# Designed miniproteins, single chains, continued (3): the designs that were tried, part 96

Each design is a single chain, and the fold is of that chain. pLDDT is the mean over its residues in the fold that is shown.

## One batch from the design tools (miniprotein)

Design m11546
Fold by ESMFold2-Fast:
Order: structure tokens, then sequence, then C-alpha cells
Structure m11546 (fold): chain A 68 residues (1-68)
């Protein structure tokens, strides 16, 4: 894939993760961060948009927090 396109998609992941940190920052545990990171990586591999990567990462973090 072209470097510019890859760089743009990587920035989408970084921005999505930053939004998760801003929304849940004080509530995030290491396990929740790990779950969000995995979901974001899967979304990136699937070619999802920044918004969809953010939603999936946020959902994974919240699910992990709900499990204790």
Amino acid sequence: EPDAERERRMLDVIRAMNKVQEELGDELTPDAVAAASRAAAEGYRAGLSEEEIYRRALEAAKETLAKQ
C-alpha cells in the first residue's frame, strides 16, 4: 500500500485511541487499554474508518471495565 495511505490510516488509529483516552481516561485500567488497543488493531486490519475504530475500541474498553 502507498506510504501516504498507510500513514493516514495509522493516524486514524492514533486519533481513535486518543478519543478513548479522553473519554475514559480516569476509568481506564491496563486491561481496558489492552482490550481497546486490540480492537483498534483489528479495525485497522479490516480497513475501518476512524469513527468505527473508535467505536469498537471504546466498546472493548467498556466491556472490559464491566467485567471487573
Scores: mean pLDDT 79

Design m11547
Fold by ESMFold2-Fast:
Structure m11547 (fold): chain A 56 residues (1-56)
Amino acid sequence: VLEKLDEVTRRIFETALSQLTPEQREAVVKRIEELIAKGEEVDGLTVSRIIQELQA
């Protein structure tokens, strides 16, 4: 689903997902997929922000 992300962004995403519940992981993936589908850039800060919002 996260094809062609840079190594740093991918590592952040993988590490953060390992700490989330299955429901939170699904929500993060859907949000990232939505941003990519709209042509928006997804970087490490964007991923971290989404995860923080879901865990807050």
Scores: mean pLDDT 71

Design m11548
Fold by ESMFold2-Fast:
Structure m11548 (fold): chain A 70 residues (1-70)
Amino acid sequence: ASSDEVRARAGLGEAERLLRLAEEGKGGPKDVQGAVKSAEIAREYAKKAGNEELLKRAEEVLERAKKLLE
C-alpha cells in the first residue's frame, strides 16, 4: 500500500472511533472536531492515493461528523 493509503486508513479509523464516541453521547465537542479533522485528513490522503473506496468512506464519516456540529 502507498504511504498515502496507509495515512488515509489511519485517519479513517480514528475518525470512526471519535464519531462513535460522540454519537453514543460519550464524547464532547473536542471529539466531534477531532472526527472532522481526521476524516478530512483521510479524505485528502485517499484522494492522493486514488482510492475511490477509501475516499467514499472518508466522505461518509465526514458527513456524519458534520451533522453532529449542525
Scores: mean pLDDT 82

Design m11549
Fold by ESMFold2-Fast:
Structure m11549 (fold): chain A 95 residues (1-95)
Amino acid sequence: SLLEKFKEFAERLLKMAEQTLSPEDVEQLKRLIDEALKLLEDPNVSPEAVLSFLIEKAREAYLQGRGRLADLLTRLATAVINLFEEGKLPELPDL
C-alpha cells in the first residue's frame, strides 16, 4: 500500500537521521513522522494538508537553526507529494 511505502521511507529517513542529527532532533523527527502517519490514516485529512504540515515544521526547524532536521522534514514532504501524484517514492538524494 502507499501508506506502507511511506512508513518504509520514513524508517529509512530516521536511520539516516541517527547518523547526522542530535538525539533531541532524532526524537523530534520521530514524533513528526508519527503525527504525519496519523494524518495520512485520517480519511478527513487530504495529502495536501499533510504536505503543508511537514513544510511548516521544516520552516520552523530551519528558523531554529536545526537545518539538518529541516532538510529531512523537506525530504519527508517530497515523499508525500510523490506518493499522492505518482504512487511511488523518490530516491533519497544527497542535499
Scores: mean pLDDT 79

Design m11550
Fold by ESMFold2-Fast:
Structure m11550 (fold): chain A 83 residues (1-83)
Amino acid sequence: KAEEAFETLKRHTPADIRLTLLDKSENSLVLAFESLDPTISAQELRRRVYEVVAAAMKENPLIAGFQTLSVAPQRVVVKVLLK
């Protein structure tokens, strides 16, 4: 379940963003999205991360939603919620 959701998110993550699994439970994944582009704004990275999660939710119905935990320059951390 968690591993399957993580692979779905990886497929939708662009090559210029590094996806790191920080924590996992039966019903959630905590993920860091780090931009490899130092010129990206925190707001633009957040927007791109939301597009990745939305695409993953469309492909994999086990992904129920997400919440943003932190937004920093070049790094957005989200908690992805699983069914």
Scores: mean pLDDT 83

Design m11551
Fold by ESMFold2-Fast:
Structure m11551 (fold): chain A 63 residues (1-63)
Amino acid sequence: DEEDEKLFLEITKEALDEMKEFSEEAEKELNKRIVERTKEALEEARKRREEEAEERRLRELLE
């Protein structure tokens, strides 16, 4: 029956929409974690570079 085919397509579409919503939420959470970890790593690298630069400057001043 054509009506049965339409009903099957509607049910399938609803299931796909639910899966998409779940996937989008998981992707957002993963992306948020990646961004946070990247920011932390960049901040640590910046602080290390500043400390190294200051140490070199002080050594040059003392020599």
Scores: mean pLDDT 77

Design m11552
Fold by ESMFold2-Fast:
Structure m11552 (fold): chain A 84 residues (1-84)
Amino acid sequence: MELAERLEELGLTELAEQLRELSEEDPEIFAKYEPEIAELIEELEKNKDDKLKVAFYEFALLALLEDMRLEIEKKKRKEEEERE
C-alpha cells in the first residue's frame, strides 16, 4: 500500500500500521477516506522540515483514521444485526 509506505518514509510507522489494518478490515470505507488521507500525507511530505505543520497534519491524519475506525465499527454492528 503506497500511502502506508509513504507514512513509513516519514517515520510515522504507527500511523502506517493503523492505516493498513483499517484498509484491510474494510476496503470500501477506506476507499471513501483515501483521497483525504492522500492529501494529508502529501502535505506532510511537502512540510516535513516545518515541525509545527508536521504536528498539525499528523494530528489531522490521526483524527481522520479515528473517524474511519468509528465508521467501520458502526458498519460491523449493523451487519451483526442483519446477520444471516
Scores: mean pLDDT 80

Design m11553
Fold by ESMFold2-Fast:
Structure m11553 (fold): chain A 88 residues (1-88)
Amino acid sequence: GKMERIREAEELVARARELLKEGRYREAADLARKAALLAMRVVENKNAILKGIGLLLRGIGHELEGDYREAADSYLEAAEMLIREAKK
């Protein structure tokens, strides 16, 4: 259900942040991207979805350049924004 998906996204965000502290940027980006995509599935606000898509595309751009730290930051911004919108 919606609440279970929100909880799973929050757990992925927490794990991604710990990986960032450990300098494990590629793994952090992978989990942060999964969190953002999971959170997007439970958001109905079109403006929030469009902002989330923009942040996801920014993260993908950073991954293509091998910049996994910036990718993780962009994906975490998307995930945390989408989680906040999903809780409304």
Scores: mean pLDDT 90

Design m11554
Fold by ESMFold2-Fast:
Structure m11554 (fold): chain A 55 residues (1-55)
Amino acid sequence: TELDLRILLYETVLGSEEYLLERLKANPNADPAMIKEIEETIKELREEIERLRKE
């Protein structure tokens, strides 16, 4: 269904963002503002996936 494809897309994006966050946190020269933005994006993606799964 369209809903299943949307959930899959968000889960794929979430995985990519989590990987990026891990790499950024491992880099001592990483921009703290960028780390905060990625963390907020991950939080929003998780909340959206949870909402979609309840439908």
Scores: mean pLDDT 85

Design m11555
Fold by ESMFold2-Fast:
Structure m11555 (fold): chain A 78 residues (1-78)
Amino acid sequence: MMMKKVYTFKGKLNLELLKKLVEIALKLAGLSEEEIKEALKEFEKRIKETNTDLKEAIEVIKYILEENLGAEIEIIEE
């Protein structure tokens, strides 16, 4: 495959960036808008409850997007 979907994010490595990456992953996986909203709501609750390292979580989701879903992710930290 010669063309990849490229996503560029500029900002801080925070919960909002993580949610955007998860939303893209769910969209590429074929979930509906309603399923995405419910999944993101549950995901945000779990992240807040588990004191999750957001930088590590972002790297994991980026890896899934790049390896499993054929996306290319660029993150420019500010």
Scores: mean pLDDT 76

Design m11556
Fold by ESMFold2-Fast:
Structure m11556 (fold): chain A 78 residues (1-78)
Amino acid sequence: LNKKLEEYIEKLKKDIEELKKLIKNPSKEFKEKYEELLKLIEEALKKEFNSEEELNKTIQELTAKAVELGKVAAKDLA
């Protein structure tokens, strides 16, 4: 279970870092959402998962926050 989360988080970190690099002048909202997502990632990595359901819930929460960050990035790029 934890290996699936670690692989997901490694890809997520790379994706959001590349996204940040594409935005020459990131907004305050982007920076705040980016830092929020990083904190959630660190908390997820510290958590022990006893079921695939718990793991999937955490992945869904992280994905939802990443989508929010992507929407802010799209506004900053427009």
Scores: mean pLDDT 80

Design m11557
Fold by ESMFold2-Fast:
Structure m11557 (fold): chain A 65 residues (1-65)
Amino acid sequence: SARQQQLAEANELGEQLARQRQEQEQKELEALNKASPEAGAAYQEKLEQQRQQDRETVRALALSL
């Protein structure tokens, strides 16, 4: 019961944090694009590289099971 509630709360928090992060990334990208399209493009490329690294890390951990 308590553990099930903790897992539910952790999942909700995870979703909230993911949404907040996406909102911040969008705001930063918009600000950068207004200042310089080159800066915006560079930021977008860095975000995509980071997400690819995250996916590869998760995949590597799964394969180590």
Scores: mean pLDDT 79

Design m11558
Fold by ESMFold2-Fast:
Structure m11558 (fold): chain A 119 residues (1-119)
Amino acid sequence: MEYLEKGDIESAVREYTLKGQEAFKAKDYKEAVEYYEKALELDPENLVALENLGEAYLKLKDYEKAVEAYEKAIEIAKKELPHRVPYLLVKLGEAYEKLGKYEEAKRYYELAKKMGAIE
């Protein structure tokens, strides 16, 4: 739109995140990754983009990059949205399970359950 100008970073981040979600729904996971990375170029600590990037990497079976994205999301969530941490620990556990690291996966699942029960 002609009124979208410099400094409307939030709108640009939202647009890239939505395009990534559309690509993800279409199973174009590589395109979804590209859009989430563009959102993160504008807002490196955007939790929605980091969470969705992790999920897209899980679908691409790039489990190491999924772990990386979820670990960064957990770091940010601890500061900004602590109640989101148990959910992200479950996702990190899923990524470790896919890597065949079942002991690490179990530890993150147990931590998520404990934090959700205490919260």
Scores: mean pLDDT 84

Design m11559
Fold by ESMFold2-Fast:
Structure m11559 (fold): chain A 62 residues (1-62)
Amino acid sequence: DELRLKEAEEVLKKLLERSTEEQKKKAKELADKEASDRITRLVIEAQTLLKLNNLNLDEVKK
C-alpha cells in the first residue's frame, strides 16, 4: 500500500516534530517490538505518539 505508507510517513513526520526525545524513543521501541513489517511499524509509532501527546489525526493534518 504505497498510499498508506506515504500517509503514515507524513503523519509520523509531523508527530516527530511535536514530540520529545523520550516520546520518540518509547514509540519507536514499542513499534519495533510489536511489528515486523514497515507499514505496521510506522502506524504503531504514529498511533503511540498521538496517544502520548493527546492528539487526534485531525490536529496533525491541520
Scores: mean pLDDT 71

Design m11560
Fold by ESMFold2-Fast:
Structure m11560 (fold): chain A 75 residues (1-75)
Amino acid sequence: VAEEAAERLLEAAATHGSEEAAEALRREMSPVNPRVAELAAEAVRAALAGDLEEARRLALEAAREAVRAAEEAEA
């Protein structure tokens, strides 16, 4: 699930390569956690800059934060 979210994030950035992609992704991530939305936007920005390794790392971190927040709420 977390890895799937990260892959989707990178795919959106690659498909549009614009601010619109980052904005759409932030809309989907904000309801889960505002911090996750910021990390996701940073990952998209890194991908647009050509730093795919960093983009992947940030996207995965954002996804993991979302999962952790959800699990904390259940626990």
Scores: mean pLDDT 67

Design m11561
Fold by ESMFold2-Fast:
Structure m11561 (fold): chain A 87 residues (1-87)
Amino acid sequence: MAARVAELQARGQAAYEAGDLREAAELGIEVFRLELEAFGVPPEEREKVVELLRRAAEALVAGDEERALELEEKAMEIAREAIEKAK
């Protein structure tokens, strides 16, 4: 798991550096989905985090970096609480 997550993160960073924000966002969302699954977060809570990250990606592609950051921070807050409760 950890090695696969690191590989996806590296690919996401490379996509971001290449200017492919859409691919970078998709890879980042997959990383979070796998991490939440590995930590035993229930599907309902995982779906909430993924939905916030998808909305953040849409905001980023639209050029609203401030909105994207707010949504990412909210997603991370929910993920952190869910992980703490599950493990």
Scores: mean pLDDT 77

Design m11562
Fold by ESMFold2-Fast:
Structure m11562 (fold): chain A 58 residues (1-58)
Amino acid sequence: MVPSEAAVAEAQARHPELFARLQAMQARIEAGEALSPAELEEMRALLAQWLAELARIQ
C-alpha cells in the first residue's frame, strides 16, 4: 500500500531535514547528475529512514 499524503506530511513535519536531503538527491538524479558512491550510500540510508518513518505513521 502506498503511503497516504497525511502520513507523508506528518513525516515531513517530524523530519524536515531528512525530507529536504532526499528531495535534493532525487532532483540531482532526475537532472541526470552522476552521484558519487558515497552520495548513493547516503541516499540509500536516508531513503530507508524515510520509509521506516512512513511505516511507523501508517
Scores: mean pLDDT 75

Design m11563
Fold by ESMFold2-Fast:
Structure m11563 (fold): chain A 68 residues (1-68)
Amino acid sequence: MNQLEPSPTPLSEEEKEELLKILEELLKKHYDEEEQKELLEKLKEEWDEKSAHQVKYALEKEEELKKE
């Protein structure tokens, strides 16, 4: 099974908070104040370790796509 070490370096609580702050800054840059509040509330409600890893992966993926 391909379930072994999905995240070889587990994220600390500090790293999860840092990712959330990065996401807040991205929302502030691309969305209106109302949209930012709605998206942040939804993200904070569902914010867990799995979500933090997915956000980090998505951000890295987006940066790679921009370089093509």
Scores: mean pLDDT 67

Design m11564
Fold by ESMFold2-Fast:
Structure m11564 (fold): chain A 78 residues (1-78)
Amino acid sequence: MKLSEEELKILVDSVRKALTDLGYPELAELAAEAIEKAAKSGFDRDTILRYAQRILNAARAGDFEKARELVEELLKKA
């Protein structure tokens, strides 16, 4: 199942806000770009949501290296 344009916008805005609120605006922009690129490349809704959740979980745990790796992995695959 593909993310709708409205679902994508809400997800991107939510992830960007969450990462920015954690003090990482540069990671927020990279994550937003990665999610948008994956959606445009035809990634399944569940796959994109799992990546977003993994990125946010790593960032919230203070593991910014892992969060960045996940963003870079998503960008490379998309």
Scores: mean pLDDT 84

Design m11565
Fold by ESMFold2-Fast:
Structure m11565 (fold): chain A 90 residues (1-90)
Amino acid sequence: SKEVALTVALELRLVAATLEDEEERAETIRQVGEEASKLSPEHQIAVIRALAKMAEKTGDEAALEQLRWFAENSKDPAVAKTAAEEVERL
């Protein structure tokens, strides 16, 4: 489906962003978060897990801030809970 393809593309953009400079990476993370917020809850959770993996691997503050944003602002309880659990784990 289009949504599956978009989700995979967003996850790949996060992987590629690990090779970017800090400012470009922060902007990519912001754009990925914005696009992910338009997806169904299950696909948002997939992107949240990719953001958490990035934050764990790189220590990236922008990735952690994006996870906190989902935890605080997501309308779906499962999405918010997943983001909050990933923030606590990191």
Scores: mean pLDDT 85

Design m11566
Fold by ESMFold2-Fast:
Structure m11566 (fold): chain A 65 residues (1-65)
Amino acid sequence: SLLEKIKKLFEEEAEKRKLSEEEKELAWKILLEKLLEIGLNPPKEPIPPEELIEKSIEEAEKLLK
């Protein structure tokens, strides 16, 4: 499953960045919202999952202040 592959990549990146549980939970929620938006409005060029994961983590880190 694509979602299972994305979850594995997300878990690996979260561990590498040593995210807190709160940061990890928020980043995953943001990532799922981004994936839903892509499913509803597919971009002309596919966005790699690694980029979506990175952007979701960065957004979560910015929101936790």
Scores: mean pLDDT 81

Design m11567
Fold by ESMFold2-Fast:
Structure m11567 (fold): chain A 58 residues (1-58)
Amino acid sequence: SDMIERGIELAKQGRGLEAAYLLLRAGLSREETVELLVKAGFSREQAEKAVEAAESLL
């Protein structure tokens, strides 16, 4: 799915909330989404907060 590639690109741009939202909508788990954000340069705490905020919008 192109949504995963777009989510990773947004994460690399520092757009953690938008990245997490797209990745979760693409069907990734919370854990998979956190790990992708961490690999893109976010701290684990920042990644977990972004995923939690994105989940509140789903």
Scores: mean pLDDT 87

Design m11568
Fold by ESMFold2-Fast:
Structure m11568 (fold): chain A 101 residues (1-101)
Amino acid sequence: GSARLRELLEEARRLLEEAERALEEGDIERALELLAEALEVLEEALRLARTEEELEEIRELLERALELAKRALEHAETLELILRAIGVILRAIGLLLELEL
């Protein structure tokens, strides 16, 4: 992998850790914003990935993003937050499907 791919994977991990912290604090809107940003970073990482090990690391991070998005949905109190959470879930599933193709 390239140095850029490593940087993107580290940034995605950081964003997911911040999203989990936001969920723990009850800030569902911030968690969803961080998850959306993590998915954008992971989409770029997926375009750069060339090895099975790199694709597996991206899969693990996408599965983590999906888990956190589902938790955000469980705690979403407004229709706007529910729809944003569904959007993030669908985005994560879409990227996971791209990994299987």
Scores: mean pLDDT 89

Design m11569
Fold by ESMFold2-Fast:
Structure m11569 (fold): chain A 55 residues (1-55)
Amino acid sequence: SAEEEKILKEAEEKEREILRKLLEGQISVDEAQALGRELREELKKRLGEEKYNSL
């Protein structure tokens, strides 16, 4: 659905930002890992468990 596509695109953009900041030395590896975990939990909550597991 359009809503699911929007959620996935937003998650992809956030993931790219985390990786870019890590590569540029703006955040630590530990901080990047924490942000990545938060992003995955948010994605699971927004999509629902069944949709998340189908990715």
Scores: mean pLDDT 82

Design m11570
Fold by ESMFold2-Fast:
Structure m11570 (fold): chain A 104 residues (1-104)
Amino acid sequence: DPLALASLQVLDEFLKYYGISREELAEVVREIFPDADDGDVLQILIDLVAYYSKTDEKIREMMVKLIGEDAVKEAEKVAESLKEEDPETFEELVKKVEELIKNK
């Protein structure tokens, strides 16, 4: 699946840019969403990258290059929806991700 491969490439480039591992980020997501399956975890990770694309121009440019403008805008909307539906859980997720980034 070309879109699935491109999404994994987006995640890999995000992780390299901030110097965090996929395993560390996936563990944070599983701690906050313990009932999430592997597909749910991957989707949450992609939505998190899309959230950062709204404030980091380099992340946004990378996503547009790999998945295109329309897919980035859709992912950004999904990330905003997640933040609006459960802001406390989303804040905890962002806080733990920022802690991973600061420890590198």
Scores: mean pLDDT 76

Design m11571
Fold by ESMFold2-Fast:
Structure m11571 (fold): chain A 68 residues (1-68)
Amino acid sequence: SMEELKKEAEELKKKLEELIKKSTDPRLQRGLQQLIEAIEEALKKEDERGLRGLLAMGKAFIKEYEES
């Protein structure tokens, strides 16, 4: 549901913002900020399909970063 996706998006955004704060890599910071902005745009448009894709991408990125 869109309500569940909104909650998941808010939690993911917080994790992405924390990675931005901890990072010294300007390319990574820029990419993460763009991902946050894309998530916010999908939330505003209630684009459930787009939001699901962005959330999957963000989660995969966090997992890869934590496993590196």
Scores: mean pLDDT 82

Design m11572
Fold by ESMFold2-Fast:
Structure m11572 (fold): chain A 55 residues (1-55)
Amino acid sequence: MLEEKAEILEIVIEEFPDHGEAWAELAKVYKKLGDYEKAEEAKKKAEELGVKVKL
């Protein structure tokens, strides 16, 4: 479930890279998967786009 969710969000991000909510969701999913590096990168991108992320 979480891995498939990350894949779907990655596709959304590729098509809509300025979709801050998708970056925020991706950050949360990466954290739950234990990929803290990717989670922090996605969090920074979401915050640059104006979306607050609490991990």
Scores: mean pLDDT 79

Design m11573
Fold by ESMFold2-Fast:
Structure m11573 (fold): chain A 55 residues (1-55)
Amino acid sequence: MLGAIIKINGKYYVFLEGELVAVADTLEEALKLAEEIGGEIKEIEETENGLILEF
């Protein structure tokens, strides 16, 4: 399963399979929410616009 975390206007937006599933004030909380909803994160790729996640 693919996901992304994108920083927009000081907040971290969590997307899973192209759908917005959570918003967090910190990257740590965004990653925690991604794992709670999507399961164990197996790969993280850093990009200029945020993180790409593979579950």
Scores: mean pLDDT 84

Design m11574
Fold by ESMFold2-Fast:
Structure m11574 (fold): chain A 84 residues (1-84)
Amino acid sequence: AEESLQKGLEALRKGNYDEAIKYFEEALKEKPSADVYTALGEAYLLKGEYDKAIEYFRKALELDPSNPRARALLNTAEILKKSK
């Protein structure tokens, strides 16, 4: 789970969003966590898939309501969805 999350974050940093999503989905199957849901949301946000991004950020906040990154990225995704 932690290894898959780290590989996903590296792929995300390189702009390989589909590869990042694949690793994050693998991490979720091993251990669901707010960090993994936040990372999935961020990958979908960067792909412009705002509805999926919002869903994953909400799932992250269900596990950790105080997660500052998930809250910030959810707000960003909702703004971007309204602006298009």
Scores: mean pLDDT 84

Design m11575
Fold by ESMFold2-Fast:
Structure m11575 (fold): chain A 86 residues (1-86)
Amino acid sequence: MTLTVVIKGADEVAKELARRFAEGLRKGGYKAELKVEGDTVTITIEGADVGAELNVIALAAELMVQGYEATIKVEGNTFTITVKPK
C-alpha cells in the first residue's frame, strides 16, 4: 500500500530527522519520497507494510526523545505527526 506521513510544525532539527527517516526507509527497500513545504514535511512510502507503520511510530517516539511534544493522528493510510518544542 501507499502510506503518507505528514509532519506539521517541523523546525530544522525535525526536518533533518525526517530526511534521515526517509533515507532509512529507502535503505530498507521502500520507495520513499520527501517533500518540504514551510514547516510541513510530507513523506510518501510506496510498498508500505506493518513494518513501515511501526517505523512511523518509532519516528514519533524519537521526536519526543529529542525534546518535542508529538501528537499522532491516523486517518486511513495517512499518519499526521504534529510537533512543537517542549
Scores: mean pLDDT 82

Design m11576
Fold by ESMFold2-Fast:
Structure m11576 (fold): chain A 68 residues (1-68)
Amino acid sequence: AARGREAGALVRELLAAGKSAEEAAEEAAKRLGLEPTEEQRALLREIADKLREIGDAIEEGLKTGKPP
């Protein structure tokens, strides 16, 4: 649970810094000292992809009427 929350937080920060979903997932795993299985690596990429999609939707919303 704790490592999952830390991974999610790092992925969000890396995506906000302009990393791609794949780059964010790989970097988060490295920073946490994780040697993920193929399944865990796939899950991290899936999480990163979903967070990127959410970020894109938020950015689109800001363009249409929600200033910073």
Scores: mean pLDDT 67

Design m11577
Fold by ESMFold2-Fast:
Structure m11577 (fold): chain A 63 residues (1-63)
Amino acid sequence: AKELFEKGKEALKAGDYETAVKYYEEALKIEESKEIYLNLGKAYLLLGEYEKALEYFKKAKEL
């Protein structure tokens, strides 16, 4: 989880939002966390997928 989350953050910082989503989704399969949901929301927002971004922000708020 931690390694995948770090790779996701690096991809997000590099502007590779699709790769960031992939790493964050794999991290979620191992461990659920508010930070992973927030970063998934950010990545989807930057991809222009507003509905998915809102879904993950709501999940982060519930945790």
Scores: mean pLDDT 82

Design m11578
Fold by ESMFold2-Fast:
Parts: structure tokens; sequence; C-alpha cells
Structure m11578 (fold): chain A 55 residues (1-55)
């Protein structure tokens, strides 16, 4: 869902300091690698941690 991805991208952007566009791409990659949904606050936090490790 694009809305959930946007929410997660903003979380990743705040945590990692990367642009939201880069965070969106990294989130899609993290979902492919980990299979974590972007629906919950916990899911967004997990994605932020995984994206931080990828960056």
Amino acid sequence: SEEEIEEAAKKVSEVSGVPVEVARLAIKRALELKGVPVVTNEGSAVLAEEVERLL
C-alpha cells in the first residue's frame, strides 16, 4: 500500500536522515528481503532499522 510505504518512508527519513524518496526505495528493498509489512508502527520501526543497516 502506497500510503503505508509513505508513512514508513517518513519514519526512515527521520531516523536515518535520508531523503524520503531514497527511504521509499530502501523500504521496498527491505520488504523484499525481510517480508515485513508496512502497516503498523512496529512494522515501520523494524523497516527503519533494516534500512539503516542497508544504508
Scores: mean pLDDT 64

Design m11581
Fold by ESMFold2-Fast:
Structure m11581 (fold): chain A 84 residues (1-84)
Amino acid sequence: MEERLKELIERERKAIADLEANRDTLGPSIEKRMLERGNTNFKKLEEKYGKEYVDKLSREIGRKLADAFLDVERWVLERIEEKL
């Protein structure tokens, strides 16, 4: 039981570290996937406000999502560590 719990802690720590390292790239990655799936909202914004605005917006969205996810992941890690 404890060995599986330690493995979960290791995975969560790695996920947190990976998310922190990729904080600025998450937004552009999401934008790319949304465009590939036929979501035209970013394309319409690009046409209206320009590419630099959309690039800034996607990075800002990515950072906000990463911060929110990091808060949840850190909270989960703390709860798991309390059971050791």
Scores: mean pLDDT 72

Design m11582
Fold by ESMFold2-Fast:
Structure m11582 (fold): chain A 104 residues (1-104)
Amino acid sequence: MEELKEAVESLRALADDFIAHADTLTPEQLRAMADAIVGAVRDIADLLEKYNPEKAEELRRLADEFRAQVDAAIDSGDKTAAVDILRQGVERIEKLVEEALKEL
């Protein structure tokens, strides 16, 4: 599953970019980056669905949870909270993908 590995690497790159630039970006730009990150998680879920539909559903749930939490942090002006939410969210997603791959 080379495509799944590439999708996870793309997610990490998007997350690192968000973390590196969160303090310099507008709320609108941060929301656009959060949208890209959520899209990357959904792409991973779609790739995983053929092998583990239950874990794919969990990934989609985590993407929705992440989006809601990050949007709330951005709306409150708490960029530190947005970065912390992203770090924790990406770690949870990476762990879930690793666990799903071990169950194949």
Scores: mean pLDDT 82

